Designed miniproteins, single chains, continued (4). Designs and how they scored, part 11

Each design is a single chain, and the fold is of that chain. pLDDT is the mean over its residues in the fold that is shown.

## One batch from the design tools (miniprotein)

Design m12336
Fold by ESMFold2-Fast:
Structure m12336 (fold): chain A 94 residues (1-94)
Amino acid sequence: SPEEGDKLLKEGDEYAKKGKYEEALEKYKKALEIYEKELGKDHPKVAQVYVKLGELYESMGKYEEAKEYYEKALEIYEKRGDLEAANWVRKLIK
């Protein structure tokens, strides 16, 4: 259910705040799988998880992986015409 994805996303955020990046990554990837299956690959909740994965990989010093996830989020926001979200994500990509 999308609500299960929301719970996993929140759990991932709590792990990320504590610097538990491997646990955060596991929770975010599970939330991503649920949102893609239940809501579709181009849903805003999927883009939101991609942004969180990008931020997590940056915190881990994995800048190439971070960029890839930001680009995936950007593609979804651009496809949906969400110019505000798209412009925000572009500022995260170096």
Scores: mean pLDDT 89

Design m12337
Fold by ESMFold2-Fast:
Structure m12337 (fold): chain A 160 residues (1-160)
Amino acid sequence: MKIEIRRATLEDVDALYELELETSKTEPRDALGKEAITLLIQESEEGKSGLEIFVARADGEIVGYLIVRIDEENKTAYIVDLGVSPRYRGQGIGRLLINHALELAKEKGAEKVILEVLASNKAAIEAYLRAGFEVVETLENAAVVNGELHDVLVLEKELE
């Protein structure tokens, strides 16, 4: 399978919304609506907010996405969101998206990459730890998912 990672465009809104519906059913989070996705892509294209959105494609389909925010003043990049279609999990797509985020951060002059992840999302935590991230903070009861309080881990990777 050939995986292509590229910047999202407004033509991707419908496919990204379908992916959001698919991923939100298998993950403890709400799906982004088409309006929110459209706004994120427009903000990424404008380039003023430091927001960058990428899609992963396989077999003619959008099978993953990556949202990164670059804070040039603080030399920090944030992985805001990362998703992979349940139908395509276990094929290294998440690893490719994480590596793309690290290379983008380095290119933009970031000294570190930070993310937040639910403590219950062991698969995502394992993927980030394999990419060289470390747990730097535990935020107890910091997220509400389906009416329940969840701990959030803050993960950080220093860039060389």
Scores: mean pLDDT 82

Design m12338
Fold by ESMFold2-Fast:
Structure m12338 (fold): chain A 75 residues (1-75)
Amino acid sequence: SHVEEALRHIEEAVRAARANVAEVMELGAQAAKALRDGDYESALEYLRQAREAAASSPEAVRHLEAAIEAVEKAK
């Protein structure tokens, strides 16, 4: 499912983060919770914030962008 795809990408983004790791972890956890609750708009908000926090980690940014795309398709 698109939700499972998004959750996998969030996990991979957290592992790939090299700066602001605690912030990326917290925002990723909030996004994952919102996704499980069916709150796609809050999930997208948290994922966009995580992408900004992860901006200096290109691999983490790619995974967060993939998670955002998966959530948009789940709506």
Scores: mean pLDDT 88

Design m12339
Fold by ESMFold2-Fast:
Structure m12339 (fold): chain A 68 residues (1-68)
Amino acid sequence: MSVEEVEERLRRLVEKAREAVRAGDRLSLAVQEVAAAALLTAAKSAGDEESAELARRALDEIQALAAA
Protein backbone atom coordinates (compact mmCIF):
# COMPACT_ATOMS: atom_id res chain seq x y z
CA MET A 1 0.00 0.00 0.00
CA SER A 2 1.41 3.39 -1.02
CA VAL A 3 1.32 6.63 1.04
CA GLU A 4 -1.13 7.98 -1.61
CA GLU A 5 -3.46 4.97 -1.06
CA VAL A 6 -3.28 5.50 2.73
CA GLU A 7 -4.05 9.23 2.29
CA GLU A 8 -7.10 8.43 0.10
CA ARG A 9 -8.41 5.82 2.59
CA LEU A 10 -7.94 8.24 5.52
CA ARG A 11 -9.70 11.05 3.60
CA ARG A 12 -12.71 8.74 3.07
CA LEU A 13 -12.74 7.77 6.77
CA VAL A 14 -12.77 11.45 7.84
CA GLU A 15 -15.57 12.20 5.32
CA LYS A 16 -17.65 9.28 6.70
CA ALA A 17 -16.95 10.43 10.27
CA ARG A 18 -18.25 13.94 9.45
CA GLU A 19 -21.38 12.42 7.87
CA ALA A 20 -21.86 10.22 10.97
CA VAL A 21 -21.68 13.29 13.26
CA ARG A 22 -24.26 15.14 11.12
CA ALA A 23 -26.55 12.07 11.23
CA GLY A 24 -26.02 11.48 14.98
CA ASP A 25 -24.72 7.97 14.10
CA ARG A 26 -22.42 7.12 17.01
CA LEU A 27 -21.77 3.56 15.77
CA SER A 28 -20.67 4.72 12.29
CA LEU A 29 -18.40 7.34 13.94
CA ALA A 30 -16.81 4.62 16.16
CA VAL A 31 -16.26 2.38 13.09
CA GLN A 32 -14.29 5.18 11.30
CA GLU A 33 -12.22 5.78 14.48
CA VAL A 34 -11.34 2.05 14.74
CA ALA A 35 -10.41 1.97 11.02
CA ALA A 36 -8.11 5.03 11.36
CA ALA A 37 -6.48 3.54 14.50
CA ALA A 38 -5.90 0.25 12.62
CA LEU A 39 -4.18 2.12 9.74
CA LEU A 40 -1.98 3.98 12.27
CA THR A 41 -0.96 0.66 13.92
CA ALA A 42 -0.26 -0.96 10.52
CA ALA A 43 1.84 2.02 9.31
CA LYS A 44 3.89 2.07 12.55
CA SER A 45 4.45 -1.72 12.32
CA ALA A 46 5.64 -1.32 8.70
CA GLY A 47 8.01 1.57 9.61
CA ASP A 48 6.08 3.91 7.27
CA GLU A 49 6.50 7.21 9.13
CA GLU A 50 4.68 9.29 6.46
CA SER A 51 1.56 7.07 6.51
CA ALA A 52 1.72 6.93 10.34
CA GLU A 53 1.69 10.75 10.55
CA LEU A 54 -1.27 10.96 8.10
CA ALA A 55 -3.16 8.29 10.07
CA ARG A 56 -2.44 10.04 13.41
CA ARG A 57 -3.81 13.33 12.04
CA ALA A 58 -6.95 11.62 10.70
CA LEU A 59 -7.47 9.75 14.00
CA ASP A 60 -7.02 13.00 15.99
CA GLU A 61 -9.62 14.72 13.75
CA ILE A 62 -12.13 11.85 14.13
CA GLN A 63 -11.57 11.78 17.93
CA ALA A 64 -12.16 15.56 18.09
CA LEU A 65 -15.47 15.04 16.22
CA ALA A 66 -16.43 12.26 18.69
CA ALA A 67 -15.61 14.49 21.71
CA ALA A 68 -17.77 17.39 20.48
Scores: mean pLDDT 85

Design m12340
Fold by ESMFold2-Fast:
Structure m12340 (fold): chain A 78 residues (1-78)
Amino acid sequence: DGSTELHRAAEEGDLEKVKELLEKDPSLAHLQDDKGRTALDLAAEAGHDEIAELLLEKGMIDEEYDENGRSRKEILEE
């Protein structure tokens, strides 16, 4: 445990599922699994460059988020 569905999708190379999960909760890209690895780390290790790029673009831009994992973009939606 500690792995989110985003970790699984990134490791499997399921780009469509990664997009859906990030749209629902972009802060998932910042969460670490049981080994301290993010979904970005798993995508990069597996050679899924498209997914790694997407995770960097959407997840790593958010420096601040609340304890519920809501990104600053979600907060700004009003």
Scores: mean pLDDT 69

Design m12341
Fold by ESMFold2-Fast:
Structure m12341 (fold): chain A 73 residues (1-73)
Amino acid sequence: GSLAELAASHGVTVREVKAVALRYLYGLSQREVGERLGISQATVSRMVRNAIRRLGHHALEALSALLRSGLLR
């Protein structure tokens, strides 16, 4: 399935999965993630918290799908 389908099945948005990947897979700060996504650091913090809470042990599957989709450019 698509990244959007995978994200929806876990109750998260594609943008929330992207924020988690930029923070933990690419090692960017909340400020740098906010700059890349065009949102505030507070919004990044909320999105990352929501994604982690909902993804749980499926985080690796979601991150793998995101990498294959090429959305982290």
Scores: mean pLDDT 72

Design m12342
Fold by ESMFold2-Fast:
Structure m12342 (fold): chain A 76 residues (1-76)
Amino acid sequence: WLDEYGRNPLHHAAESGDLSLVQEILDKYPEEWKEAVDVNAKDKYGRTALHLAKENGHEEMVELLLLMGADLNAKL
């Protein structure tokens, strides 16, 4: 699930604002998505998916990540 930068699929979706990719993860793992993808996982630079979504101005993605349990207080 992690690339060479420590990014999981949520990091990539958050950076691009790809809501459909996040929905695909939730649909594929409706009860197990928390094990499949850590919402609060940090990349090699200490950034979570929520940080990337906010940096790129993807408001809808920010809201979706918060609904999934993303932590606003995650330290960089």
Scores: mean pLDDT 71

Design m12343
Fold by ESMFold2-Fast:
Parts: structure tokens; sequence; C-alpha cells
Structure m12343 (fold): chain A 130 residues (1-130)
């Protein structure tokens, strides 16, 4: 039923993750496409760490899923509840340069500071010097 389908796309696991969070983390492009086609899917749902699906795609390096999330209206500048990291911070720390480019083109703030006072560029620099 449509109600059971809506309940399934909104269902949360033990870490507060929706199916879209799991698809974004796993790189499951077909699951992400199917979920984003359902208007009941919250593209900006937050897990127990305050992370959105875009945070997880950016950290994991899944460029095509990150692009789909951006096109679906993902909050480009969402901050997680633990570190205050945006998706751009996570892409920078993981050195996913193509995702950083995508996020910057979508309006990511390159000067956003996390709870440690670090910008995405600061995280990229720290990784490049280690």
Amino acid sequence: SAAARRAAVAARDARGRTPLHRAAEAGDLEAARALLADPATDVNARDDRGRTPLHLAAEAGHLEIARLLVEAGADINAKDSVTGDTPLHLAAEAMHLEIMELLLEAGADPNAKNKYGLTPEDLLRLRGLS
C-alpha cells in the first residue's frame, strides 16, 4: 500500500538513519534514485549525529548520489550535531575533490567553521601535510 511505502521510506534504524541515509553511505545509486522519486522521502532527514544523506554521500565519495541529493534540494550547508561539519567539511577531510567542486557550485560556504574553528580548506590542508 501507499501508506506502507511511505512508512518504509521514513523508517529509522538504531542510528536514526533513513533508507536514503543507508543508500547514500553504501553508494546504492538505484536505491537512492527510487527513494528520491518518492515525495514522502525527506532529503534532509537527520540521523542521531545530525547528519543528512548528503553528509554521508560526501564522506563516502559517492559523487553521483551527492549530485542527485543536490538536485533533490538537499541543504548544502547543513551542520552535523557532533562536530558542526557541513558536507563540504566531510568531502575535504576525505579528499573527494569532485564532490567538493559539486558542493561549491551548489552554493556551499567554503568559509564555514565547524565546532573546532576549522574550515573545509583547513581540513584539506591538515590531510595534505600528514
Scores: mean pLDDT 89

Design m12344
Fold by ESMFold2-Fast:
Structure m12344 (fold): chain A 62 residues (1-62)
Amino acid sequence: YVGSTAVALKDYTGKTPDELSFKKGDVLKILEYDPTSPWIKAQSLETGKVGWVPARYVKILS
């Protein structure tokens, strides 16, 4: 799933500078993925910013 595209299922506001904020429907690129972790590292294709996102808030497309 690293290098895959994901779409945000709902809005999220990051709690720390290392967390990514996004809106429902935003497109993200997966940079780091661990299926046992509640977090994935992604880049927003809307803003170019990189950060951690809650895995349950995104749908991986491929």
Scores: mean pLDDT 81

Design m12345
Fold by ESMFold2-Fast:
Structure m12345 (fold): chain A 67 residues (1-67)
Amino acid sequence: MKFIVARALEDYKAKTPEELSFKKGDILQILEVVNDNEVLAYSLTTNQTGLVPILLLEPIGLRPLVR
């Protein structure tokens, strides 16, 4: 599987049990895009998976493939 890596832009506290808490600068692996506003991500800091608002993430691994 391919993963997209993103960096947290701000601190965030989970508002539901399905959401992930993180701190500004944390590196998250994007596992799946759930909808236009949220992704399923894995935190290397807490070793937990949860929903994260896309607006709080800066994509690091998004670049065009070149031949």
Scores: mean pLDDT 73

Design m12346
Fold by ESMFold2-Fast:
Structure m12346 (fold): chain A 79 residues (1-79)
Amino acid sequence: EEKERRDRAGIHFVRGVKALEEGNYEEAYKHFREAVELLGADRAPAATRLLSIALKNLGKEQEADEYQARADAAVAARG
């Protein structure tokens, strides 16, 4: 169900933000990836943007740039 997916994605988003604030970029990456997997990058621009930040801190700059571009495109498409 979409509500259950959104609720699970929200929990992962909150846990990812906490991990990011603590400097635990590996844990933040795992949680944001799950949130994006559950909702789709196009429908979760905030989670996709934070996933990009976690990836950049892990030295995965190319992958981070791709997720940042997808988040920016999703925001632009919404007007």
Scores: mean pLDDT 80

Design m12347
Fold by ESMFold2-Fast:
Structure m12347 (fold): chain A 72 residues (1-72)
Amino acid sequence: VPRFPRTLIVSYASKLDKDGDGYVSAEELKEVFEELGYKLSDEQVEALIKAGDLDGDGRIDYKALAAEYEKL
């Protein structure tokens, strides 16, 4: 798994979070990682979604995701 500072992930995800609700879609999360120079497989995206989509509503809490990602 690529390692990024939490603030970098939050910064890029925040730019895609136009509503300011603290959530992004799986497609938008994939775009964040592509901006950071990484192509994620569907399996890698699913692993990250499990860390960030605590409500199962298809919206990813990118702050929670960034915190879990720092543990990997």
Scores: mean pLDDT 67

Design m12348
Fold by ESMFold2-Fast:
Structure m12348 (fold): chain A 99 residues (1-99)
Amino acid sequence: MTELEKELLEAAKNGDAIRVRRLLEQGADPNAKDEDGRTALHYAAGSKDVAGAIPTIELLVEAGADLDAKDSQGRTAIDIAKENGNEEIAKYLEELKKK
């Protein structure tokens, strides 16, 4: 994983949609996985900033992020959102999967 992709994962974890957009524009791979097999979508789904997480998820999916990507524990972004009690994020991800 490049430094650019590490920054993408951190920005997604923080719900920083402005930074996520800039990093994607710089060519960051929206499907890059860390040591735990987690993508930016996984980190956004686990974010405590729900208001920042939704636009972050939208940007990642528009850039080609895989909604079905599984981490090293077999969890998708939807699974992580549900596990963390982020019902609004889980619902939003489920709606995106229908399209």
Scores: mean pLDDT 85

Design m12349
Fold by ESMFold2-Fast:
Structure m12349 (fold): chain A 93 residues (1-93)
Amino acid sequence: SSEERELLLRAIGLALRAIGLLIDADRLLEQELPEEARRLAEEARKLAEEALRLAMEALKTEDLEEKERLLEEAEKLLEEAERLLEEAKELGK
């Protein structure tokens, strides 16, 4: 039960992190940006959308191994999305 609870909280945390990145990317894309910054922000948004999808799939599966695999993949996508979004912000200065 403690392992199942930890994975549930991790899935919720990753989903919220993905939503935050989507909001940040959308706000950045509302600004006038260099083409390279826009492309990076759009890629970050796509990775955050995929991470949210994986986190939501993890919430639906009862297979603990599959749940952990999905969450690990979501976390990697979020790390990449965060890197791309920070680069986009720097280029937009």
Scores: mean pLDDT 89

Design m12350
Fold by ESMFold2-Fast:
Structure m12350 (fold): chain A 95 residues (1-95)
Amino acid sequence: SEEEIRAFWDRLLESEHQVSDALKEEFINLTIDLVEGKPVDPEKVRNTFAEFFRALKSYGFADMILNNIPPELFVKLLRKQALQALERNSLDLTL
């Protein structure tokens, strides 16, 4: 559910003070849309996730997303990963 996804991200991101509240909210909203199968802008998803990972100081991963993964493929991979993570009752941000 949306409430469960939000509660999960709130707990996970609680210690990540370097990530702005606006970026956290946009990231959480996109993950909910991805999990629910709602239409998303693939370029916006890729750019928002890359910015989020840069804020977490995961620069190599952010660069990999922007330079090596087409936006449509990135959305497809995120939807698959989000569904698998929810099935385990744990969202793991490995993409």
Scores: mean pLDDT 74

Design m12351
Fold by ESMFold2-Fast:
Structure m12351 (fold): chain A 108 residues (1-108)
Amino acid sequence: DKKEELLKAAREGNLELVKKLLEENPELIYVRDPETGETPLHLAAREGHLEIVKYLIERLKEENGLDNAYAIVNEKDVKTGKTPLDLAKEEGHEEIVEYLLSLGADPE
C-alpha cells in the first residue's frame, strides 16, 4: 500500500522516497494514518525531518496556493487535535517550529 509507504517514509526521514511517491501519486500528500489521523506533514514535523517538512509545504503551496497552505499547516490530527506545529514543539524541533510559524501556523 503506497499510503503506508509514504507515511513510513515521512516518519523515517526518507526524502528521496517521499519525492518519488508524490511525483507518482500527488494525492498521497493528504493521506492520514488510520490510527492517529496524522498526515505526512504531521509525521515529518514530529520526527524532526525539516527537509521533508519544507518539501511537503512547497508542494502544497504549488498545488493549492498560499491561502490553502495556511489551512493545511494548521490542520489537526483527528485523534489528538494536534497540528504539525504542536508536534514539532513537543519534540523540541526548533527549526521546524520557526519554519511553520513563518508560514502562518497558529502559536497556541
Scores: mean pLDDT 78

Design m12352
Fold by ESMFold2-Fast:
Structure m12352 (fold): chain A 84 residues (1-84)
Amino acid sequence: LTEEQIAEFKEAFTEFDADGDGTLSGIELVQLVGKMMRNMGQNPTQAELEDMIREADIDGNGTVDFPEFLTMMTRKGFTTDEAI
């Protein structure tokens, strides 16, 4: 990820994190990740977004912090697409 992408992700994350707690619920993350991936020219399904959230949320407690969110975005962008 570039510094510019990290800043954009943090801005969007903060927008959904109304409490400034540094964590988002799974529902909020699905919405945020979907928006960000579409902005990056990717078209994830709701099922794909839900799977990504579950992967980051080990115990299914429905919360993910910003570093985990960045890791998810990096994994999805670099490992899911076919390298040409």
Scores: mean pLDDT 67

Design m12353
Fold by ESMFold2-Fast:
Structure m12353 (fold): chain A 61 residues (1-61)
Amino acid sequence: GVTGIYRAVGDYTALSPDELSLKKGDIVEVIERVEGPWYKAKSLNTGEEGKIPLAALERVE
């Protein structure tokens, strides 16, 4: 499945309040699919939650 632990492949800056901002190398838990390529995730570095495109992430395990 697509849920699990991922790493940000680069910096991502949220463009809307429901999006998650990340720095390259940040570890996130992908929780569930929202719509299209967008997934709900929680940053394990900051504790913040939001949606992120899966293409911004690489699976760790």
Scores: mean pLDDT 83

Design m12354
Fold by ESMFold2-Fast:
Structure m12354 (fold): chain A 63 residues (1-63)
Amino acid sequence: IEEKFKEYDKDGDGVITAEELKEVLESRGHHLTDEEVEFVIKVLDKDGDGVVDLEEFKAALTP
């Protein structure tokens, strides 16, 4: 989980932005629109701040 989070956190600031998520997904051959990336962030972003921190990322991956 933390290893994957660090892979998405390109600038090492401890949060994943929509731009960072899009860049990682594009590097892996996924062609998402800005709206699709925003939707993924909104699903993971429980605080509504437009970014995903490590705790939100862990919560999304655990039951």
Scores: mean pLDDT 68

Design m12355
Fold by ESMFold2-Fast:
Structure m12355 (fold): chain A 114 residues (1-114)
Amino acid sequence: VNAKDANGNTPLHVAAARGDLDRVKALLAAGADVNAQDNNGNTPLHLATSVGEGEFGWNSVEVVEVLLANGADVNAQDNNGKTPLHLAKEAGRDDLVKVLEKNGADLNAKDKNG
């Protein structure tokens, strides 16, 4: 379940990016690493929050909640020091911003790698 593609994406990264709630749940139940990082340092939570309005967004809140309930690091930083909250704000996803803040997302997290 933790095999990586050429970009370092696990199946959980792909499911989270697509808002595929049932697949996210199945992969986590099968022992997927909720905090696995791709080649850009993105966790599945980063990819779930980077979905813009009008893309794959229908289940994004539920996917984010399931990832956080399974131990996703809400303040994980990608290779540019961006957290899931930074990506949700960049995507204009106020619904995801609220969920992340409720789960302890830090707006003051600074770039460590940029």
Scores: mean pLDDT 75

Design m12356
Fold by ESMFold2-Fast:
Structure m12356 (fold): chain A 100 residues (1-100)
Amino acid sequence: PVSAAGAALMQAARDGDLDRVRALLAAGADVNAATPFGYTPLHLAARAGHLEVVRLLLEAGADVNAKDVFGRTPLHLAELAGHEEVVKLLLEAGADRNAK
């Protein structure tokens, strides 16, 4: 189970609420919080195509190569969803396309 702050950060990241993400990180929310399925805020923002939220999470120290229970990284979810600018940003941040 994630903390209440971690759950709120995931919700804000999924919804693209940049101001809420910023406020939660400033309040000490864990940028690398994970659901039981291994989804981090970065996975959810990348899947949804929220470019500026992805940027903010990476600046806050999000693990660009975090894997969900299926071995998928935020890069894999952004590619699957067709979010080209998010894919580019994740690769610039050190995402490994061949991470297993």
Scores: mean pLDDT 85

Design m12357
Fold by ESMFold2-Fast:
Structure m12357 (fold): chain A 61 residues (1-61)
Amino acid sequence: SLNEQLTEAARAGDLERVKELIAQGADVNHREPLVAAARAGHTLVVIHLVNAGADPTLVDP
């Protein structure tokens, strides 16, 4: 699914792929992409997801 692809792109730190998947309709409000980016230390991906509408309180509850 788009959300699974978004989670994998976020985990990999692939910011351009993250942007493409969001443009294709991936749901940024899912917990998994934000948590995956945060755990991997991809700060720019985390910032992009939050700016796109992800709730930052979803990181490491």
Scores: mean pLDDT 77

Design m12358
Fold by ESMFold2-Fast:
Structure m12358 (fold): chain A 130 residues (1-130)
Amino acid sequence: SNEELNRLLSMAATIGDVELVRELLAQGADPNARDPETGLYLGSDGRYGWSPLHLAAYAGHVEVVRLLLEAGADVNAKEPAPNSLGRTPLHLAAYAGHDEVVELLLEAGADPEAKDRLGRTPADLRAEAA
């Protein structure tokens, strides 16, 4: 099955390996696949159920974000219920202070008014992180 490709895509997106992301997407890796185990390898930061786009956006990997969006990644994907804040990639990029990723996600149709489960927008998270 494509489970190994999808797991490798999540890892490549996390570390910013542009060439590996391109190769895995060309091999049919799903840019919207959620690896529940990837968050366990990256620590207890609540990354459970993050998409590759969540991982790349939080890490600030601009070219990986671009490749994932071109491959059909859901720009407005939310963290899964119930054990998450329901954040989008835009929330995570804003929180991490990755301005170039924020701009790219907005150009791709990210909702700047999306609210997490605490009622916070991406702009609210950017203000809290500053």
Scores: mean pLDDT 81

Design m12359
Fold by ESMFold2-Fast:
Structure m12359 (fold): chain A 68 residues (1-68)
Amino acid sequence: SPPQPPSSPHALYASVGILDAAIDTSKKLGLPQEVIDQIQEAKDILEKAYKQGKPVSSSDLPKPSGAV
């Protein structure tokens, strides 16, 4: 059986806070909306994982795909 993965809601919470600050700073610097949207999507995924107590990896983050 695989070992129980470490559940670290504290670390996920801190990561969400960092992304939130990055979004705020990006808006103040006038970065393109597409860049802000990508950071926001990453934040949403981490925030969802934090609320559900699930670990996430960088490979679980959204990939930019041309949706029509």
Scores: mean pLDDT 68

Design m12360
Fold by ESMFold2-Fast:
Structure m12360 (fold): chain A 67 residues (1-67)
Amino acid sequence: SEELTGELVLAIAQDRPPEEVRRLIEAGADVNARDSDGTTPLDVAEANTGPNREEHVRILREAGARR
């Protein structure tokens, strides 16, 4: 759902624990969704400077995320 996908993007942007990102993907968040600006969850993860950045990128790619 769009709501779950929005929560996924927010969790990544706020550098939330990797387990929360995994949970949202398992719940049905779309890892390849684009917002109104064309930004993907992977784009948000790669732009992050937090300690969970690399793990978020890995999780998203393993779930099939692309640019």
Scores: mean pLDDT 83

Design m12361
Fold by ESMFold2-Fast:
Structure m12361 (fold): chain A 56 residues (1-56)
Amino acid sequence: SALVETARDLVALGLSTRELAAFLGVSPATARRIVRGLYARLGVRSRAELRALAAT
C-alpha cells in the first residue's frame, strides 16, 4: 500500500518512529506497528538493513 511504501522511504531517510508517526499523522503505537511489520515483511533486523534495501 502507499502508506507502507511511504513509511519505508521515510525510515530510509532517517526518520525515527516518533517522527514517522508525526509525519504520517498516526499515533506512535501505530507507527511502531508499521515499522515492525515492515521489518518482518522485508526480513531485516535494523534501520541500516532497511536503508540498504531501499537504496536498491
Scores: mean pLDDT 75

Design m12362
Fold by ESMFold2-Fast:
Structure m12362 (fold): chain A 151 residues (1-151)
Amino acid sequence: MTPGVKEALAYFQALTPVQFIPTDEPGKYKVTIPVPGTRNYGKEFYVIELPKGTTVKGIDGRDLPVSDPSFIPQPGVLGPIVVDTPNPYDVIIPSFGDYNTDLFIALYELGLALGLRGSTDPNALMYPVFDPSRTELSAEDLAQLAALYGP
């Protein structure tokens, strides 16, 4: 797992009761949410890193290399990355080998998966514009997280 993606997992584990458990597959972590009443409580799903140069199937059956526009963050168009996976709850994180880029994408995709909504504040991490200078949750993002998982 790339350093930026690994840091994003550690960041959310420090802020929430969510656990990311390593599997025998490189770049794959089992997600455990131990809080009853949360969106994904009792769901079995994984965080899966897709390194640059990996090719996967899109939901339309086409080949998607981790350089296709579907994986590149677009200004104003950040949402969950959807590929053909056995489990629709799995969280897909592309990694490009740049620490700040990988960290931002992982924080944003994990935030969405953990139930955070997009922000209207341009300085918030969950603001739907790619900005790898953002490396932590805003006060608004933290308030949403506390409402979902407790203080």
Scores: mean pLDDT 70

Design m12363
Fold by ESMFold2-Fast:
Structure m12363 (fold): chain A 62 residues (1-62)
Amino acid sequence: ILDELERLRAETPDPGMARSLDEVIRWLREWERNPPQDPEEQRRVQQRLQIIQQLLEDVQNR
């Protein structure tokens, strides 16, 4: 998923989308380095990853 986000970031000409992707990539790297220990935080991470996966599928399905 991180590699796919990096590819999408490289391919997008839209500055707004690029910034959003940069923020998501930074958040994922931070999460991987310091994974949340709280079950509620872990659930939020999983929900966010699911949304990102849906966005990637939408972009690839164009």
Scores: mean pLDDT 70

Design m12364
Fold by ESMFold2-Fast:
Formats: C-alpha cells, structure tokens, sequence
Structure m12364 (fold): chain A 63 residues (1-63)
C-alpha cells in the first residue's frame, strides 16, 4: 500500500532532521512533521528556527 511508503519517507525525514538538529525536542519535531503533512505554512512559521529547518528536511523526504 502507498501508506507504508509514505510512513517510511516520514520516518526517514524525521530521523534526518533529528540528526541535523540533535537539540530539537521530540515535541518540536512532531510539530514540524504535522505542519509539513498538513501543508500549514503558518504552523511552520510559528516553529523555532531549528524546527523550521527540520520541516524543510521533512518536506524534501516526503515530496
């Protein structure tokens, strides 16, 4: 199913973002993931600068 491929891309993006920004909290990473999945640009802008960079990494992996 396509759902499994999407979940794998999300997991890879989140892992890559955490490796790039190790000080990012699990809560900040989760908010970045949800903002990217919902296409919520305002939610992304409300994140910390590191979480915004994490959102870009996640977006690249999910696209």
Amino acid sequence: AEDQALLDRIARGARKAKEAYPNLSPEELARAVWAVLNGDEEAIKALSPEAQKAAEIIREEVA
Scores: mean pLDDT 79

Design m12365
Fold by ESMFold2-Fast:
Structure m12365 (fold): chain A 155 residues (1-155)
Amino acid sequence: DILKQLQELIDEMDRLFKLGLLGAALQEAYAAGDWAGVEQVIDAAYELGLISEAERDEMLALTDVEERLRLMYASVLGLDPDVSLEEMVKKLRERVGELGRQMKELLDKLSPEQQAQLRQQIGQRRLDLLRELAALVPLLQPLLDEWQERLEELS
């Protein structure tokens, strides 16, 4: 069942997409001294099911950006939070690359029409996820506005 396998890969890619956006927003909030934005990112990670309630409470008790990022990445990737941030980013890239290879292998088994339809659905799904994230984390609103403008220009 190729379509079922594709849906499972899309769901996992969506989790990694959310992780990447929240990680970027967390770093942006710290750079701005926006502590409300930091809490919004942590709460969004919990609301989206990326971290547990216990992990959310642990993240809120931390103050260091790298410790918070390591905890969030460790939760989503199933890694030990004591692993370095550099190693976690490497593991994230390796996982994205592996999912991309699996996605391509399955897509190559579909007709060109089915491939085009699925790519359109993935693009719309990414935009819908970014809208959901921007509603929880206002720091992501400029990225949503830019994505919407680019999509309209390509239409």
Scores: mean pLDDT 84

Design m12366
Fold by ESMFold2-Fast:
Structure m12366 (fold): chain A 108 residues (1-108)
Amino acid sequence: DELLKELFEAARNGDLEKLIKIIGKLRDKGYTLVEILLLKDEEGRTALHLAAREGHLEVVEFILELAKVANVLDEVLNLKDKEGRTALDLAEEEGHEEVAELLRKARE
């Protein structure tokens, strides 16, 4: 699905404006916020995983706020990719300290 590829690309690239636009288009097609936040790529990675791995603080903050509004924050934070890594694990592995701290605080 072209929009799903664009969703993951926007998260990976830290393009918040594009991410917001693609989320709107997916919702217009009948996707819920929960479904969008839980969508996985071929490696089992969500938009949160990709943004955290690349250190995109503003995109991570936005996704966490959406997860709070959708009442799936704990589920999104606990999702593991195919290698058993959470978004926090990826941020720590890549040395993105500010993103890692934000993700730890979100678990409180």
Scores: mean pLDDT 90

Design m12367
Fold by ESMFold2-Fast:
Structure m12367 (fold): chain A 153 residues (1-153)
Amino acid sequence: MTLLELVKEIVEKLKAGESVEEIIDELVERLIKEYKLNPAQQEYLRTVAELVYRILTGDLTEEEYEELVKKMMEQLGKIDPSLTQEQLEQMKKVLLERLPELKENAKKVLEKYKEAIKRLFPDLSDETVEKIAIVLAVYSVLEYLAVLLAERK
């Protein structure tokens, strides 16, 4: 699917009255089916989707971030039993320390998507452009992650 095709699909869904969260859930289910993810990988992908969405919208406390990161590490350990507890603890620590950097990077990603959408669809409202940019930013992270999960031997 091209970026243009995906943006058109998101626009049609928003016009049909679907929420950003509903569209993200539909795209998650599409990735699960396309990449034939197992149940543990599915739970991990859904947790990452929630985390990325909440970082992008700014609706995330430090405590909620810590709980989501903890859940992700527990799920990752189930996906890859070769990962040691020490490796999972190191990854958790790095992620917890990087929340300010992740929030700053999220803002930059959103602005780039907003600029691209406005250029392709100049007649869309700023609110609609922001909603599309959030969906695209979440989807790009999840598609990359789904590829990595599917390539695991």
Scores: mean pLDDT 86

